# Ledger of designs, part 52: designed miniproteins, single chains, continued (4)

Each design is a single chain, and the fold is of that chain. pLDDT is the mean over its residues in the fold that is shown.

## One batch from the design tools (miniprotein)

Design m13915
Fold by ESMFold2-Fast:
Structure m13915 (fold): chain A 89 residues (1-89)
Amino acid sequence: LALRAAELALKAGLLAVKSAETSRELALGIAGALTAIGAEFMARTGIESPEEAARDALAGAELALEGARSEEAKRLAEEAIRLAREALE
């Protein structure tokens, strides 16, 4: 679940960047995408626990959601948040 959440958070962040009309939306999309890349790396390498990777994926998804203008970016960010929360339970 952590890896899937990180992958969706990254897609959401990249879509938030593509749909950005303000510097704030762009910054949030970039921050979300970079956080999600870190989460995906941690999940794939096992350097940190699956729980830590899930927390990073959640943080990235929440940033992407806040910066998201498009409905597609919002939907992917919300799904990433759901999967990350499931991974933490």
Scores: mean pLDDT 83

Design m13916
Fold by ESMFold2-Fast:
Structure m13916 (fold): chain A 58 residues (1-58)
Amino acid sequence: DEAQARIVELARAGRYEEAARLALELGLTPAETYELLRAAGLPREAVLVAAELARLQL
């Protein structure tokens, strides 16, 4: 998915807030976003983006 690839690129670039905001716009949960980034080889970024997304949903 092209939109998911954009989330991965934003996370890789350290743009966690933008990655989380895009994930929110796509209707992804924090858990789904975590698995997406972890599968892309970004385990640290997966934690940071998923946490940011969870915060945005409060």
Scores: mean pLDDT 86

Design m13917
Fold by ESMFold2-Fast:
Structure m13917 (fold): chain A 66 residues (1-66)
Amino acid sequence: SQEKQQVYQLATQLGFAYSDQDVAKMEAVLEQLKELKKKATDPQVQALLDRAIRAAEYLLEHLRAK
């Protein structure tokens, strides 16, 4: 689905932002994932978004803790 494709694209952007240690970009991606979750009604898309949001939060906290 288009929503699944958007989640994978955002996950890819998160990976690049983490590699670059770009906290601002990671925060922007996290915000986009949270906004997408507010609109998602498909349980499979919601599960993908939950995993992506947790991954983004984990990676962002890891960078902030350094």
Scores: mean pLDDT 84

Design m13919
Fold by ESMFold2-Fast:
Structure m13919 (fold): chain A 75 residues (1-75)
Amino acid sequence: LSEEEREEALRLLREALELARRAQELVEEARRNPERREELEAEALRLLGEALELARRAVELVGPEEAERLAEEAA
């Protein structure tokens, strides 16, 4: 694995984690605001889908074991 591939995977994983954190915030907000629950949960699912796609691309670049290590570094 090259430095360039590792850096790109780290960037993708950082973006994925930011989207996942945003989705978690929306789920927490949905708990506090039941009237907005469906809207907030739908938005959270969209963000999680985007995060999974970014994580998939990172795994394609560096493999699952390295992606796991980089995800810890990104957190």
Scores: mean pLDDT 84

Design m13920
Fold by ESMFold2-Fast:
Structure m13920 (fold): chain A 84 residues (1-84)
Amino acid sequence: SAAEAERLMEEALGQMSKIFDQGMEEAAKAKTVEEQRQIMEEAVRRGLEIAEQVEKQSPEAGRRVRKVVEDAAKLALAYMESLE
């Protein structure tokens, strides 16, 4: 149902927010651009795993969560470029 899809998406968004916030904090402490990109790549990977788990319960919610991970990844990359 739409309500179930919304609930799953809300829970997944909360988990992803924490993952990306932690990733950005670690990236800011990293001494090299290579380490920053590796931290970002790991955060995106974890976010996509959450999207896949949601997709098993609701393909619609999973697609929406995956889109949010993609958008968050673009913002995080822009933020990391600003640290140069």
Scores: mean pLDDT 78

Design m13921
Fold by ESMFold2-Fast:
Structure m13921 (fold): chain A 120 residues (1-120)
Amino acid sequence: MMEKQRIIEEAEIIQETFKALLKEYEERGDEKGAYAAKAVYYLAEAMKYLAKETEEDRKKAIKKLEEAIEYAKKAGAPEEAIEHLRKAKEYAEEGKYEEAIRHIRLALAAAKDMIGPLPP
């Protein structure tokens, strides 16, 4: 069973981590790394919105998922990760909040070799 506050706290930790990594990649001129960091940052924002389980937040989550998919493609994310993000968007559009968050997590796991392990 999904717990709203725990998911929000998890997403906030991910956002702060990848915000810092984005600055590092930009400093090094690593455009692909910067796109990967942006994708994960927007996925964390989508998770926060989905955890609130409101219609307004659902629409915001869908927009963040669309942005994340664009940046993930530019970063060269594995097709498995992109497919999970497409499913996350589809479940979000259907109001299936738990399934949408599950597929975001599966996408992050599929891209682990590119982004590294997520913070605990």
Scores: mean pLDDT 83

Design m13922
Fold by ESMFold2-Fast:
Structure m13922 (fold): chain A 69 residues (1-69)
Amino acid sequence: SAEEELERGQALLEEGRYEEAVEHFEKAIALDPEYARAWALLGAALGHLGRTAEGEEYMARALALDPAL
């Protein structure tokens, strides 16, 4: 499920395995494109990889889906 992929991605993010975390967040989004938290965490992981412009775009998508984030 999208939630399971998000949880796997979060665990990898906590381990500093940012590229693998991105893969799981992308899978979560593929399963649920409206999953605002998955877009936000994808943005955060990309920020850790120095891909800040891409990360900002995905964070903007997250805020568009859930302005309370």
Scores: mean pLDDT 87

Design m13923
Fold by ESMFold2-Fast:
Structure m13923 (fold): chain A 72 residues (1-72)
Amino acid sequence: KREEFLKEYREKLEEEREKIEKDGTIETMKEALKELERFIKEKEHIDPELAKKLLKELEEQREILEKLEKEA
């Protein structure tokens, strides 16, 4: 189930990254992070430790987006 969680998360992450590469907008990136956070929270009961690590990674990516937005 952990492997399934990671596989589904990775697939969703790749899908959202493709959208970002096409559009290149900060708005699309923020929407991607929100969707990924939602997915993780829905699945956190399966592996709370993994969910916590993934949420931390999303927060780091959000900080990068905020920096890019300020430089725009």
Scores: mean pLDDT 75

Design m13924
Fold by ESMFold2-Fast:
Structure m13924 (fold): chain A 55 residues (1-55)
Amino acid sequence: GAQEVIEEKGEELNKLLQKLSADKADEISAILHELANSGTVEDAEAGIKKAKELA
């Protein structure tokens, strides 16, 4: 379901964050925090896209 997809995308996003510099990671970690609070699949996908652009 959507929750399982959000969890999988959240893990991918978290792994991407670990590879970023602290300054770039801080910006994306705000998205990860929002995803954990009221996450949607679209929010997770946007976060992953932004993390990949920053990496």
Scores: mean pLDDT 71

Design m13925
Fold by ESMFold2-Fast:
Structure m13925 (fold): chain A 55 residues (1-55)
Amino acid sequence: GALPSDAEVARHAAINRETNEIIAELEKEHPDMADLDRQERASAETAERYRAAQA
């Protein structure tokens, strides 16, 4: 329709959920394999990767 319907809003929410899952997976991969000090570096790398994906 000309205006976003409830269905379209729900679709956007689903896409956002999937995007968040991908981000969480990346964070899990990087910090899960590292110590606290390495977690900080992994977090920075994940943030950079997220920015690259958004660009």
Scores: mean pLDDT 66

Design m13926
Fold by ESMFold2-Fast:
Structure m13926 (fold): chain A 85 residues (1-85)
Amino acid sequence: GAKREAAARAIAEALKEALEDEVAESVAEALYRAVSEADSISAEGAKSAVDGIRETLEKHAKSKELAEKALATAKEQLDALAAEL
């Protein structure tokens, strides 16, 4: 729905800004697809997704500050979607 698509877009945009150009587009697109196409997002699923994003940012972020900002955005958006039960 529109809320899930908006959350997917917010996460993808934050990742594109934080990640090095080499991986930014592919990672952002994969996360956008995973979030927008999910039938539902559980609390466990949200936590797993945030953990994966954190690991990607630790390896490929342009800076620690951008990584922290992108991770905060992803956590906020995914936690909000998981709360829509």
Scores: mean pLDDT 80

Design m13927
Fold by ESMFold2-Fast:
Structure m13927 (fold): chain A 97 residues (1-97)
Amino acid sequence: LLEQLPDEFRANILAKEANDENGKKAAIELALARLYIALAKTYKELGKEEKAKEFLELAKEYLKKAKELLKKTKNEEVKKLLEKAIEELEEEIKELE
């Protein structure tokens, strides 16, 4: 069942169980980055290029915050899930540019 969730959602659950506050926060920042990537894709499809760029910049901001929190994340399994989510989201951002 957990295998069907994005890596950052699984990281958030595991971080809560491990009492890894920074891992939990990093996962939330990545969830926001994923949301803004989805909004950027939607607005690009609608021909709203300026709005798409605005949401893409927000996605980059939250991704940067998540990377800073990752450095303070203690649990190794949470780190691995967050790193996979970051790699996936960075690739999606490149595809939108």
Scores: mean pLDDT 86

Design m13928
Fold by ESMFold2-Fast:
Structure m13928 (fold): chain A 70 residues (1-70)
Amino acid sequence: SKAEQQAAMSALLSATVNLQKAVRDKAPQEEIDKLIAEVQAQIDVASNFSDPLAQRLIRAAKQTIEIAKK
């Protein structure tokens, strides 16, 4: 449904922003790893939708994970 798609995109954006904040604030690696796992879980949910906006959010989230792993 459109409501489920909107909820998935919102959850992915929120998880991605939380990871970006943790990296910026130089949080402990254990905390960053937990947030990476959360973003990955939300990517898996959002991947069920073929919407172009969902695909853009997934690409941005994957890029954020790669930066966090540095």
Scores: mean pLDDT 86

Design m13929
Fold by ESMFold2-Fast:
Structure m13929 (fold): chain A 60 residues (1-60)
Amino acid sequence: EIAELREKLREAGASEEEIGAYILVEVYGLSYEEAAEILGISRETVRRRVRRARELLERY
């Protein structure tokens, strides 16, 4: 469930912005460019947020 994944990411220390980027890319399968358009940020910022969320999940 997306709700369970979201809670686990919060417990791991991810910010709401990192969680949002992770869900768009990893769950909905959007590209970094597509997620960037939705979130109103750069592609590089999306990539950085997704990477940090992944790293936090691996250590949790």
Scores: mean pLDDT 85

Design m13930
Fold by ESMFold2-Fast:
Structure m13930 (fold): chain A 66 residues (1-66)
Amino acid sequence: MSKEELIEKISKEFGVPKEVVERALKAYENGKKLNIPEDILKQGILNLLVEAGVSEEVAQKVVDFI
C-alpha cells in the first residue's frame, strides 16, 4: 500500500483530517530513522494527534493501526 493510500485509509476509517494523518506518518518515519524505540515513538504520535484535536481514543486506534 502506498503512503498516500495509507493516509486516505486512516483518514476515512478514523475520521481524522488527511493533513493530520500525514504529519503523524512523517513523524513516525523520522522517528524510525533516528532509531527511537517504538513504544516512545507511538506515544509521541499519540500526543501529536491529541494536540491536533483528535480524541485520545481515536488517536490510540490510529497509533495501533500504524
Scores: mean pLDDT 81

Design m13931
Fold by ESMFold2-Fast:
Structure m13931 (fold): chain A 76 residues (1-76)
Amino acid sequence: SMEELKERKKKAAERGKFLNEILQDLSARIRAGEPVSQLKAFLREKLKKAGITLSDEQIDAIIARVREINEARAKG
């Protein structure tokens, strides 16, 4: 139905906003110099609440990528 499609799009937009908020918070925590163990715990817990299951390797890759983006943005 069109209502199911609208609901699906709304939930996708809400999920996207939630994920972007998590990544921005993670970015801020990395800049604050939080230990990797705390960054991993934070990301794992927030993603679990969003219904997203990731491996430890995927979590490590996300942290590394956000760190690279932070460095690139700081450089101009």
Scores: mean pLDDT 79

Design m13932
Fold by ESMFold2-Fast:
Structure m13932 (fold): chain A 72 residues (1-72)
Amino acid sequence: ADAVRAAAEALRAAGPDSVYTPEQIRGLAEGLVASGGLTEEEAKRLIDMVGGGPATAEQLADALRELAEKAA
């Protein structure tokens, strides 16, 4: 939960208008699984939310927040 919150905060701090590639999003999801913030299933859901296109930091932060709430 804390790792997911920290990632969402870092994305917003870097700039909400920043665009992240699918590869960067995959790396973020893998890092969160390694740290225990997400399960492998949640990481796959996050990647699916991108839908084969780039996503903004704001969209990623919102998706991470939603996944954290569902885990509670």
Scores: mean pLDDT 74

Design m13933
Fold by ESMFold2-Fast:
Structure m13933 (fold): chain A 61 residues (1-61)
Amino acid sequence: DAELERLARRLGVAPEVVRRAVEAFRAQPEPSDAEVARLAAELGVAESDVRQVHRWWLSRQ
Protein backbone atom coordinates (compact mmCIF):
# COMPACT_ATOMS: atom_id res chain seq x y z
CA ASP A 1 0.00 0.00 0.00
CA ALA A 2 1.74 3.14 -1.29
CA GLU A 3 -0.22 5.43 1.06
CA LEU A 4 0.83 3.39 4.10
CA GLU A 5 4.50 3.50 3.01
CA ARG A 6 4.24 7.29 2.48
CA LEU A 7 2.84 7.73 6.01
CA ALA A 8 5.62 5.54 7.46
CA ARG A 9 8.27 7.71 5.73
CA ARG A 10 6.59 10.91 7.02
CA LEU A 11 6.55 9.58 10.61
CA GLY A 12 10.08 8.13 10.36
CA VAL A 13 8.94 4.60 11.25
CA ALA A 14 9.09 1.25 9.45
CA PRO A 15 6.08 0.38 7.22
CA GLU A 16 5.66 -2.76 9.37
CA VAL A 17 4.90 -0.51 12.39
CA VAL A 18 2.07 1.21 10.48
CA ARG A 19 0.69 -2.17 9.31
CA ARG A 20 0.73 -3.55 12.89
CA ALA A 21 -1.03 -0.43 14.22
CA VAL A 22 -3.69 -0.71 11.47
CA GLU A 23 -4.34 -4.38 12.39
CA ALA A 24 -4.81 -3.32 16.03
CA PHE A 25 -7.30 -0.61 14.92
CA ARG A 26 -9.25 -3.16 12.84
CA ALA A 27 -9.71 -5.18 16.07
CA GLN A 28 -10.42 -2.05 18.19
CA PRO A 29 -11.46 0.95 16.00
CA GLU A 30 -11.88 3.33 18.97
CA PRO A 31 -8.86 2.68 21.23
CA SER A 32 -8.70 4.31 24.68
CA ASP A 33 -5.70 6.45 25.71
CA ALA A 34 -4.43 3.46 27.73
CA GLU A 35 -4.69 1.19 24.69
CA VAL A 36 -2.82 3.77 22.55
CA ALA A 37 -0.06 3.94 25.19
CA ARG A 38 0.21 0.12 25.32
CA LEU A 39 0.36 -0.17 21.51
CA ALA A 40 3.01 2.59 21.30
CA ALA A 41 5.15 0.77 23.90
CA GLU A 42 4.71 -2.56 22.06
CA LEU A 43 5.72 -1.02 18.70
CA GLY A 44 8.54 1.08 20.20
CA VAL A 45 7.15 4.40 18.92
CA ALA A 46 5.68 7.59 20.39
CA GLU A 47 1.99 7.71 21.34
CA SER A 48 1.68 10.70 18.97
CA ASP A 49 2.81 8.45 16.09
CA VAL A 50 0.13 5.86 16.96
CA ARG A 51 -2.50 8.64 17.12
CA GLN A 52 -1.37 9.94 13.70
CA VAL A 53 -1.74 6.44 12.20
CA HIS A 54 -5.22 6.18 13.79
CA ARG A 55 -6.35 9.52 12.29
CA TRP A 56 -4.95 8.51 8.87
CA TRP A 57 -6.70 5.10 9.08
CA LEU A 58 -10.06 6.70 9.99
CA SER A 59 -9.74 9.22 7.10
CA ARG A 60 -9.36 6.43 4.52
CA GLN A 61 -12.40 4.42 5.60
Scores: mean pLDDT 83

Design m13934
Fold by ESMFold2-Fast:
Structure m13934 (fold): chain A 85 residues (1-85)
Amino acid sequence: DEAIRRLAELAGVSEETLQKLLDYYKNKPKRELLEALLRRAFLAGRKISINGEPITSIPELEEKLKNLPEKVTITIDGEEIVIEL
């Protein structure tokens, strides 16, 4: 998934770490992989928005990820990525 790879790059996640995450989350809902990547981006100090709404804390991130539509727009440091769940 090219969108997930782009998200990992913006989150500062190495290709090696991304491969391990893809393997770990292989049989899990894609939203869990998305959450793992966005937590890493947030902790790395990246500015994150979900569907145009800024994320200012980890609890806010968790809440917004609970009820995502099939298609979600993620913005990291002003760069938009569309993720299909």
Scores: mean pLDDT 81

Design m13935
Fold by ESMFold2-Fast:
Structure m13935 (fold): chain A 74 residues (1-74)
Amino acid sequence: DEIEKKLLEEGFKLVAESEQIIDGKKYKIKIYSKVENGLRVQVTITINLDTGEVTVTTTYFDANGNLVSEEVKK
């Protein structure tokens, strides 16, 4: 909740929300996006629904959709 509130305050918009099973574990995945300085910034919040563990992945794409950089925080 606090991560999501901060993203909305920083101008991100929720663009996708889903639940997925990966390697037998259930995850809730939320994708936030904005355009900043000519780059598309995507923040993926992955919540392990069994453990409550949260992983935040920030990905930067150029105007052509090419991956520029990626950062993962757990």
Scores: mean pLDDT 83

Design m13936
Fold by ESMFold2-Fast:
Structure m13936 (fold): chain A 71 residues (1-71)
Amino acid sequence: MSVAALDARLAADPRVSPAQRATIVALFRTMLRTTDSASASQAAIDQIVAMLRSAGLYDLADQVRAAWGTG
């Protein structure tokens, strides 16, 4: 999943506020940069998943976990 694809999907969803979208996208960008250095990616993934679930985006939260988390 790309940053642009995530941002576009969040922007199209009326359940996601502009502030939530900005925070989720920033965390996802941080996660992508830190995957190579290993240690910070899990914390960022956990926060993204929690925010997506709070917005009711369960399918997207599960996709993020499956792609970048422990499955």
Scores: mean pLDDT 70

Design m13937
Fold by ESMFold2-Fast:
Structure m13937 (fold): chain A 60 residues (1-60)
Amino acid sequence: ASNRAAEVLGRALDELRAATDPETQRKIAEEAYKELVELGVDEKTARAFVEMNVRRAEAA
């Protein structure tokens, strides 16, 4: 039942790749974190997933 968390991460990654400024990237990451926590993902796990995907977007 983790399909919604995967959807949130996928959308956030696409938005991060489209974002050109660091401020927009931070807002996208914060919104993704909030949505994951609201879906019942553990706070520490949600933060780790968001940070990992932000690093992947920055590395690309």
Scores: mean pLDDT 74

Design m13938
Fold by ESMFold2-Fast:
Structure m13938 (fold): chain A 59 residues (1-59)
Amino acid sequence: SIEELKKKLLEKIGEILRLIGEMFDLELQGKPVPESLYEEREKLLKEMEEISKKIDELK
């Protein structure tokens, strides 16, 4: 349902915010941000785009 997709999208938004916070914390500590965190961010953004497309298909 559209409601389930919206909930899933909100969860992904929360995960991206947590990831950004983790990356920012590493920078504040003077630690390098691992490439894996950038890859994870890109993956989450792509997943969000796919969910958004599914929502558009159901309206």
Scores: mean pLDDT 83

Design m13939
Fold by ESMFold2-Fast:
Structure m13939 (fold): chain A 76 residues (1-76)
Amino acid sequence: MKIEPASDEAIERMKKRYPEEYQAILDAAKADPNEKRRLTHLGIIDGVLAIEEGVLATDRRLGYEKEVEEWEKQKE
């Protein structure tokens, strides 16, 4: 099955919470001349987004509901 790249909204959310992780993935993809490996690096973004959803659930539990609401508005 082909791994689709993350949506623009998902990428923006990742940039907000994990700017260093996102930049590292982009730098690795740009530095790698092999197209197959570059696609693998992009697939990691999907995995990080799944972790992000877990972090948002934790933030809500810890009382960071306002920040979570702001992130949800970024989809609009």
Scores: mean pLDDT 56

Design m13940
Fold by ESMFold2-Fast:
Formats: C-alpha cells, sequence, structure tokens
Structure m13940 (fold): chain A 103 residues (1-103)
C-alpha cells in the first residue's frame, strides 16, 4: 500500500542517517533490523561497536513521519549546541528527505 511504502522509505532514510552518524563517530555498524508491528509502529534496532570496541544497541521507535522529523530536529539541535556541525548536517539532510516524502 502507499502508506506501507512511505513507512519503508522513512525507515530507509533513518537507517542511512544512522550509518552516516556511525561513520562520523568512528563506530562499526554490526546489524540493523527493522520491525513493523500490527499497529504500524516501526522499530529500528541498531547494533554497533563504539570507538572503544564496546557493543552498543540503540532502538528508534516511530509511528509517523512527523515523529521521525521531530526526533531528527532534536538531534540536529543537540549536535549544533555541542559544536558538531558534521553531525548536525547528517540529521538535517535526513529531515529534508523525510519532508519530501511527507508531500
Amino acid sequence: SEEDKKLEEIAKIMVEAFKKYAELKGYTVLDISVEKDANGKITITVKYKDADGKEVTTRFVFDSIEDAIAGFRALASYAKQRGDEELAKVFEEAIKKLEEISK
């Protein structure tokens, strides 16, 4: 369906943004899984090794494109406050792609 295609595109954009984030931080992505529940909520689980070689698991949950955009806006704002312009750019590029899908 069109709604299912939009949710898959949102997940793809978020996965790509996280891969760029991990690359900038020197993290090694081990696995990325995407799960959709019966209510249409999407969960993206990312498993990676940080710069110290420690395995970390991060979980992102969203049920709308608006939730995804709000999340990335918060992350971009945080990155700018910390002076991490490269990281902020990753999230801002993801926001632009999500806004194009919401048209």
Scores: mean pLDDT 77

Design m13941
Fold by ESMFold2-Fast:
Structure m13941 (fold): chain A 59 residues (1-59)
Amino acid sequence: MLSPAHEAETRAAVAALAASLRDSAPEVAARIEAALADPSMDALTQAAIAVGELAKIVT
């Protein structure tokens, strides 16, 4: 279990990644942002989804 500080930091990093992708891969950015908007997900699950979405554009 992440501390609240680490959870907030992880979510902030995922949000920053999505923001950086808006111009180059807007569809990937939108999917990552949708995961961040889901209140039932923990920060690690949101980060895992972000990594999976990023892998689709680098594969």
Scores: mean pLDDT 76

Design m13942
Fold by ESMFold2-Fast:
Structure m13942 (fold): chain A 90 residues (1-90)
Amino acid sequence: SYRERLTELLLRYAYAQELAKYAAELGKEELAAKALEEAREALRELRELYEEIARELGEEEAERLLEEAGREAEARLPEIRERARKEAEA
């Protein structure tokens, strides 16, 4: 579904941002740079998907789906942060 795809992209973006932050704090410059690039790609895909949904279902429905996906992503943020921290520390 569109909501599931939006949630997946939001989680990919969040993970990449957290990984970049932790990697940078540990002085792992190459890992931080790679994570930032992944975050940019996830954000680009998220924008493209949002525009697709807005064209197909209208802007109000696209915004509603993004809000629902955002709530689902926020619920999983603690797990995402823990995974990113462990990857950066490895």
Scores: mean pLDDT 89

Design m13943
Fold by ESMFold2-Fast:
Structure m13943 (fold): chain A 106 residues (1-106)
Amino acid sequence: DPLSEALQRLQRIVDEALETGDVDKAVEEIRKILESLTPEQRVRALRALAGYLFSRYDEAEAAGDTERVEKIRELMRKLAEWAREHFPDDPEVQALVARLEAYLAR
């Protein structure tokens, strides 16, 4: 199942970025996966990715891991900016962008 495989890859990419600090590489790999999906699959993948990022953020914040929080914030910012620019006419993608931005503003 391409969507299930994409979801597993997205989680691994996030985890690798948090270990290596290579946020730019992670954004590029996430971008390629999301662009390979149908619009319906992309919305579902972005929703799952956002939920995973929020979970990792909450975990890092509760642990007082400021370095990890900063890496997650940077990843969320770069993904929100890319998605806003590249899918301006997709209301479900734009709603997820708004949720990422709201989380960053708290």
Scores: mean pLDDT 86

Design m13944
Fold by ESMFold2-Fast:
Structure m13944 (fold): chain A 75 residues (1-75)
Amino acid sequence: SEEEKAKELFEKAKELVRKGMEAYRQGDRDRAVELFEEAIKLYEEALKLSTDPEFKKEVQTLLDAVRRALERVRA
């Protein structure tokens, strides 16, 4: 279902954020940017596919957090 796909995308996006944070800690800024950008796309797709308001709120919270992290990495 679209709802299950949204959840799978959400889990994949969270994993990409973890990898991006690890890359940033290791000094690989370019890789961190790429991983955060990929995670943002997956969070946006999860929001588009889901109709669950509680799930969408959780996705939006983490999407906003990774957008802020990306801005800091680019600064």
Scores: mean pLDDT 90

Design m13945
Fold by ESMFold2-Fast:
Structure m13945 (fold): chain A 72 residues (1-72)
Amino acid sequence: MKIAKIEYRRVGDRVAVTVYDEKGRQLASLLGPPEEVARKLAEMFGVDVEGSFEEALRKIAEATGAELVELP
């Protein structure tokens, strides 16, 4: 799977993450506790992740070549 962008935001104790391809199409949208969302993304992209939620997202972005964007 080729992804171009991972957008994320924190909403209280939860995180919202949306994954887009190079044409701007939404491939995945996840909302939940940071640990669960990170685990699900890691499984979807076949990437080993550890540490904080943001470290996990950085690892996935680096492995896939995606841009990582934090939303307000």
Scores: mean pLDDT 82

Design m13946
Fold by ESMFold2-Fast:
Structure m13946 (fold): chain A 64 residues (1-64)
Amino acid sequence: MAEELAAEAEKRLDELEKNYDISDPLVQEAIRLYAEAVNQARLGDIERARQLMKEADELEKKAK
């Protein structure tokens, strides 16, 4: 579970870096939240990782 969440967040980070305007503040914040979600998942805080991913998903949707 933790490694799957980390892998999903890493995949989203890669997609944002490749497909989005990284100078957009919303994109930058989404990247930061996904990176923190990876960190929290690896630390075993699955609940916090999921919250961060949800926040990042919301920001990514707004950036589109």
Scores: mean pLDDT 79

Design m13948
Fold by ESMFold2-Fast:
Structure m13948 (fold): chain A 65 residues (1-65)
Amino acid sequence: EIEERLAELLAKLETLTATDPVDGTPYQTKRIPSRELALEIGLLQAEIRGDEETVAEYRKWLEDL
């Protein structure tokens, strides 16, 4: 489940970067915030590693957003 979730988030990140337009259209500003996505990926990676301390920190940072 955690690995599946991480793969899903990584796929989302890849599709977002692959379709990012060069002409500077502002519609991307309302999509998934890159910092939220990065924190979710970090949380899942920590869970896979079994690093409960890091998991708690990432959960707190996501809650504070």
Scores: mean pLDDT 62

Design m13949
Fold by ESMFold2-Fast:
Structure m13949 (fold): chain A 74 residues (1-74)
Amino acid sequence: SSEIQKIQQEIKDIEKRIEELEQERKKLLEQLRTAPAEEIPTLVGRILRLIGEILDLEKKLEELKKKLKELQQQ
């Protein structure tokens, strides 16, 4: 059905976005290794924000996967 296809596409888009955010987090963590003291609070703040965004997206992904499973059981 078109609804199943839409949910599958949303799942794929969210999974891709999570991967992109995880790559950004890895880059920021690497920057922390050589960052001057003045930049550390800003980098830490950005990392914490990315973690929050990833967690929110993972929660949405779980809800969409549950809905997809329910639709496939019909």
Scores: mean pLDDT 88

Design m13950
Fold by ESMFold2-Fast:
Order: C-alpha cells, then structure tokens, then sequence
Structure m13950 (fold): chain A 69 residues (1-69)
C-alpha cells in the first residue's frame, strides 16, 4: 500500500535525522514528530503492521536515550 510505504519511509528518514542531530532538544522534537505520525497511522493500520509500528517507536526511544548519555 502506498500510504504504508510513504509513512514508514518518512519515519525512517526522521529517525536518521534524529541520529545525525547533535542538539538533544532538536532531536527530541524530531522524535516527537515521528511518534505522532506512527500514533496516527496505528489508528488505521492493519493488525499485521502493528509490530513494525511498535518496533519503530522503540527505535525512536532508544536513539533519544543514547543521546542523553
């Protein structure tokens, strides 16, 4: 599905921007945008995609946690 591919691609691009962002506050704002997008998509997504959505949410949180250290 086009929407699935577009959303996951955008989230992966946001995660990459977070990893490259040296300012923690800016990285947190990018992460918030990615999490909001995933939350909106999870409301309409097929059940089969929920594990990937949760995996991406976990990845975002892990990137932010590593930047705090």
Amino acid sequence: SELEEEIFKKVEELIKKMEEEEDLEKAEKIGEEALKLLDLFSRVAPKSLLPKIEELKKKIKEVLEKKKK
Scores: mean pLDDT 83

Design m13951
Fold by ESMFold2-Fast:
Structure m13951 (fold): chain A 66 residues (1-66)
Amino acid sequence: SMEVEKKVEELLKSVGITESSDEELREEARKKAIELIEKGASEEEIRKAIIELEIERGLELIKRAI
Protein backbone atom coordinates (compact mmCIF):
# COMPACT_ATOMS: atom_id res chain seq x y z
CA SER A 1 0.00 0.00 0.00
CA MET A 2 2.88 2.42 0.73
CA GLU A 3 4.42 1.67 -2.67
CA VAL A 4 1.04 2.20 -4.34
CA GLU A 5 0.54 5.50 -2.48
CA LYS A 6 3.97 6.77 -3.60
CA LYS A 7 3.26 5.83 -7.22
CA VAL A 8 -0.12 7.55 -7.04
CA GLU A 9 1.44 10.79 -5.73
CA GLU A 10 4.04 10.73 -8.53
CA LEU A 11 1.36 10.17 -11.18
CA LEU A 12 -0.79 13.00 -9.77
CA LYS A 13 2.19 15.38 -9.85
CA SER A 14 2.94 14.39 -13.46
CA VAL A 15 -0.52 15.69 -14.50
CA GLY A 16 -0.36 18.82 -12.35
CA ILE A 17 -2.27 17.71 -9.23
CA THR A 18 -0.43 18.75 -6.06
CA GLU A 19 -1.21 19.41 -2.38
CA SER A 20 -2.31 22.92 -3.38
CA SER A 21 -4.98 21.52 -5.71
CA ASP A 22 -8.66 21.27 -4.78
CA GLU A 23 -8.91 18.67 -2.01
CA GLU A 24 -11.99 16.93 -3.46
CA LEU A 25 -10.44 16.70 -6.93
CA ARG A 26 -7.18 15.42 -5.44
CA GLU A 27 -9.02 12.76 -3.42
CA GLU A 28 -11.09 11.62 -6.43
CA ALA A 29 -7.97 11.45 -8.61
CA ARG A 30 -6.12 9.46 -5.92
CA LYS A 31 -9.00 7.01 -5.58
CA LYS A 32 -9.21 6.61 -9.37
CA ALA A 33 -5.46 6.00 -9.66
CA ILE A 34 -5.50 3.37 -6.90
CA GLU A 35 -8.46 1.60 -8.54
CA LEU A 36 -6.68 1.47 -11.91
CA ILE A 37 -3.38 0.31 -10.38
CA GLU A 38 -5.26 -2.55 -8.69
CA LYS A 39 -6.73 -3.49 -12.08
CA GLY A 40 -3.22 -3.58 -13.60
CA ALA A 41 -3.57 -0.46 -15.75
CA SER A 42 -0.51 1.16 -17.32
CA GLU A 43 0.87 4.52 -16.16
CA GLU A 44 -0.26 6.05 -19.46
CA GLU A 45 -3.80 4.75 -18.93
CA ILE A 46 -3.86 6.08 -15.37
CA ARG A 47 -2.65 9.54 -16.43
CA LYS A 48 -5.29 9.63 -19.17
CA ALA A 49 -8.04 8.73 -16.68
CA ILE A 50 -6.94 11.45 -14.24
CA ILE A 51 -6.88 14.07 -17.01
CA GLU A 52 -10.35 12.94 -18.06
CA LEU A 53 -11.54 13.34 -14.46
CA GLU A 54 -10.15 16.90 -14.36
CA ILE A 55 -12.01 17.76 -17.58
CA GLU A 56 -15.26 16.23 -16.29
CA ARG A 57 -15.02 18.19 -13.04
CA GLY A 58 -14.41 21.40 -14.97
CA LEU A 59 -17.48 20.79 -17.13
CA GLU A 60 -19.57 19.99 -14.04
CA LEU A 61 -18.64 23.33 -12.47
CA ILE A 62 -19.64 25.13 -15.69
CA LYS A 63 -22.99 23.30 -15.79
CA ARG A 64 -23.65 24.26 -12.16
CA ALA A 65 -23.23 27.94 -13.14
CA ILE A 66 -26.16 27.77 -15.59
Scores: mean pLDDT 76

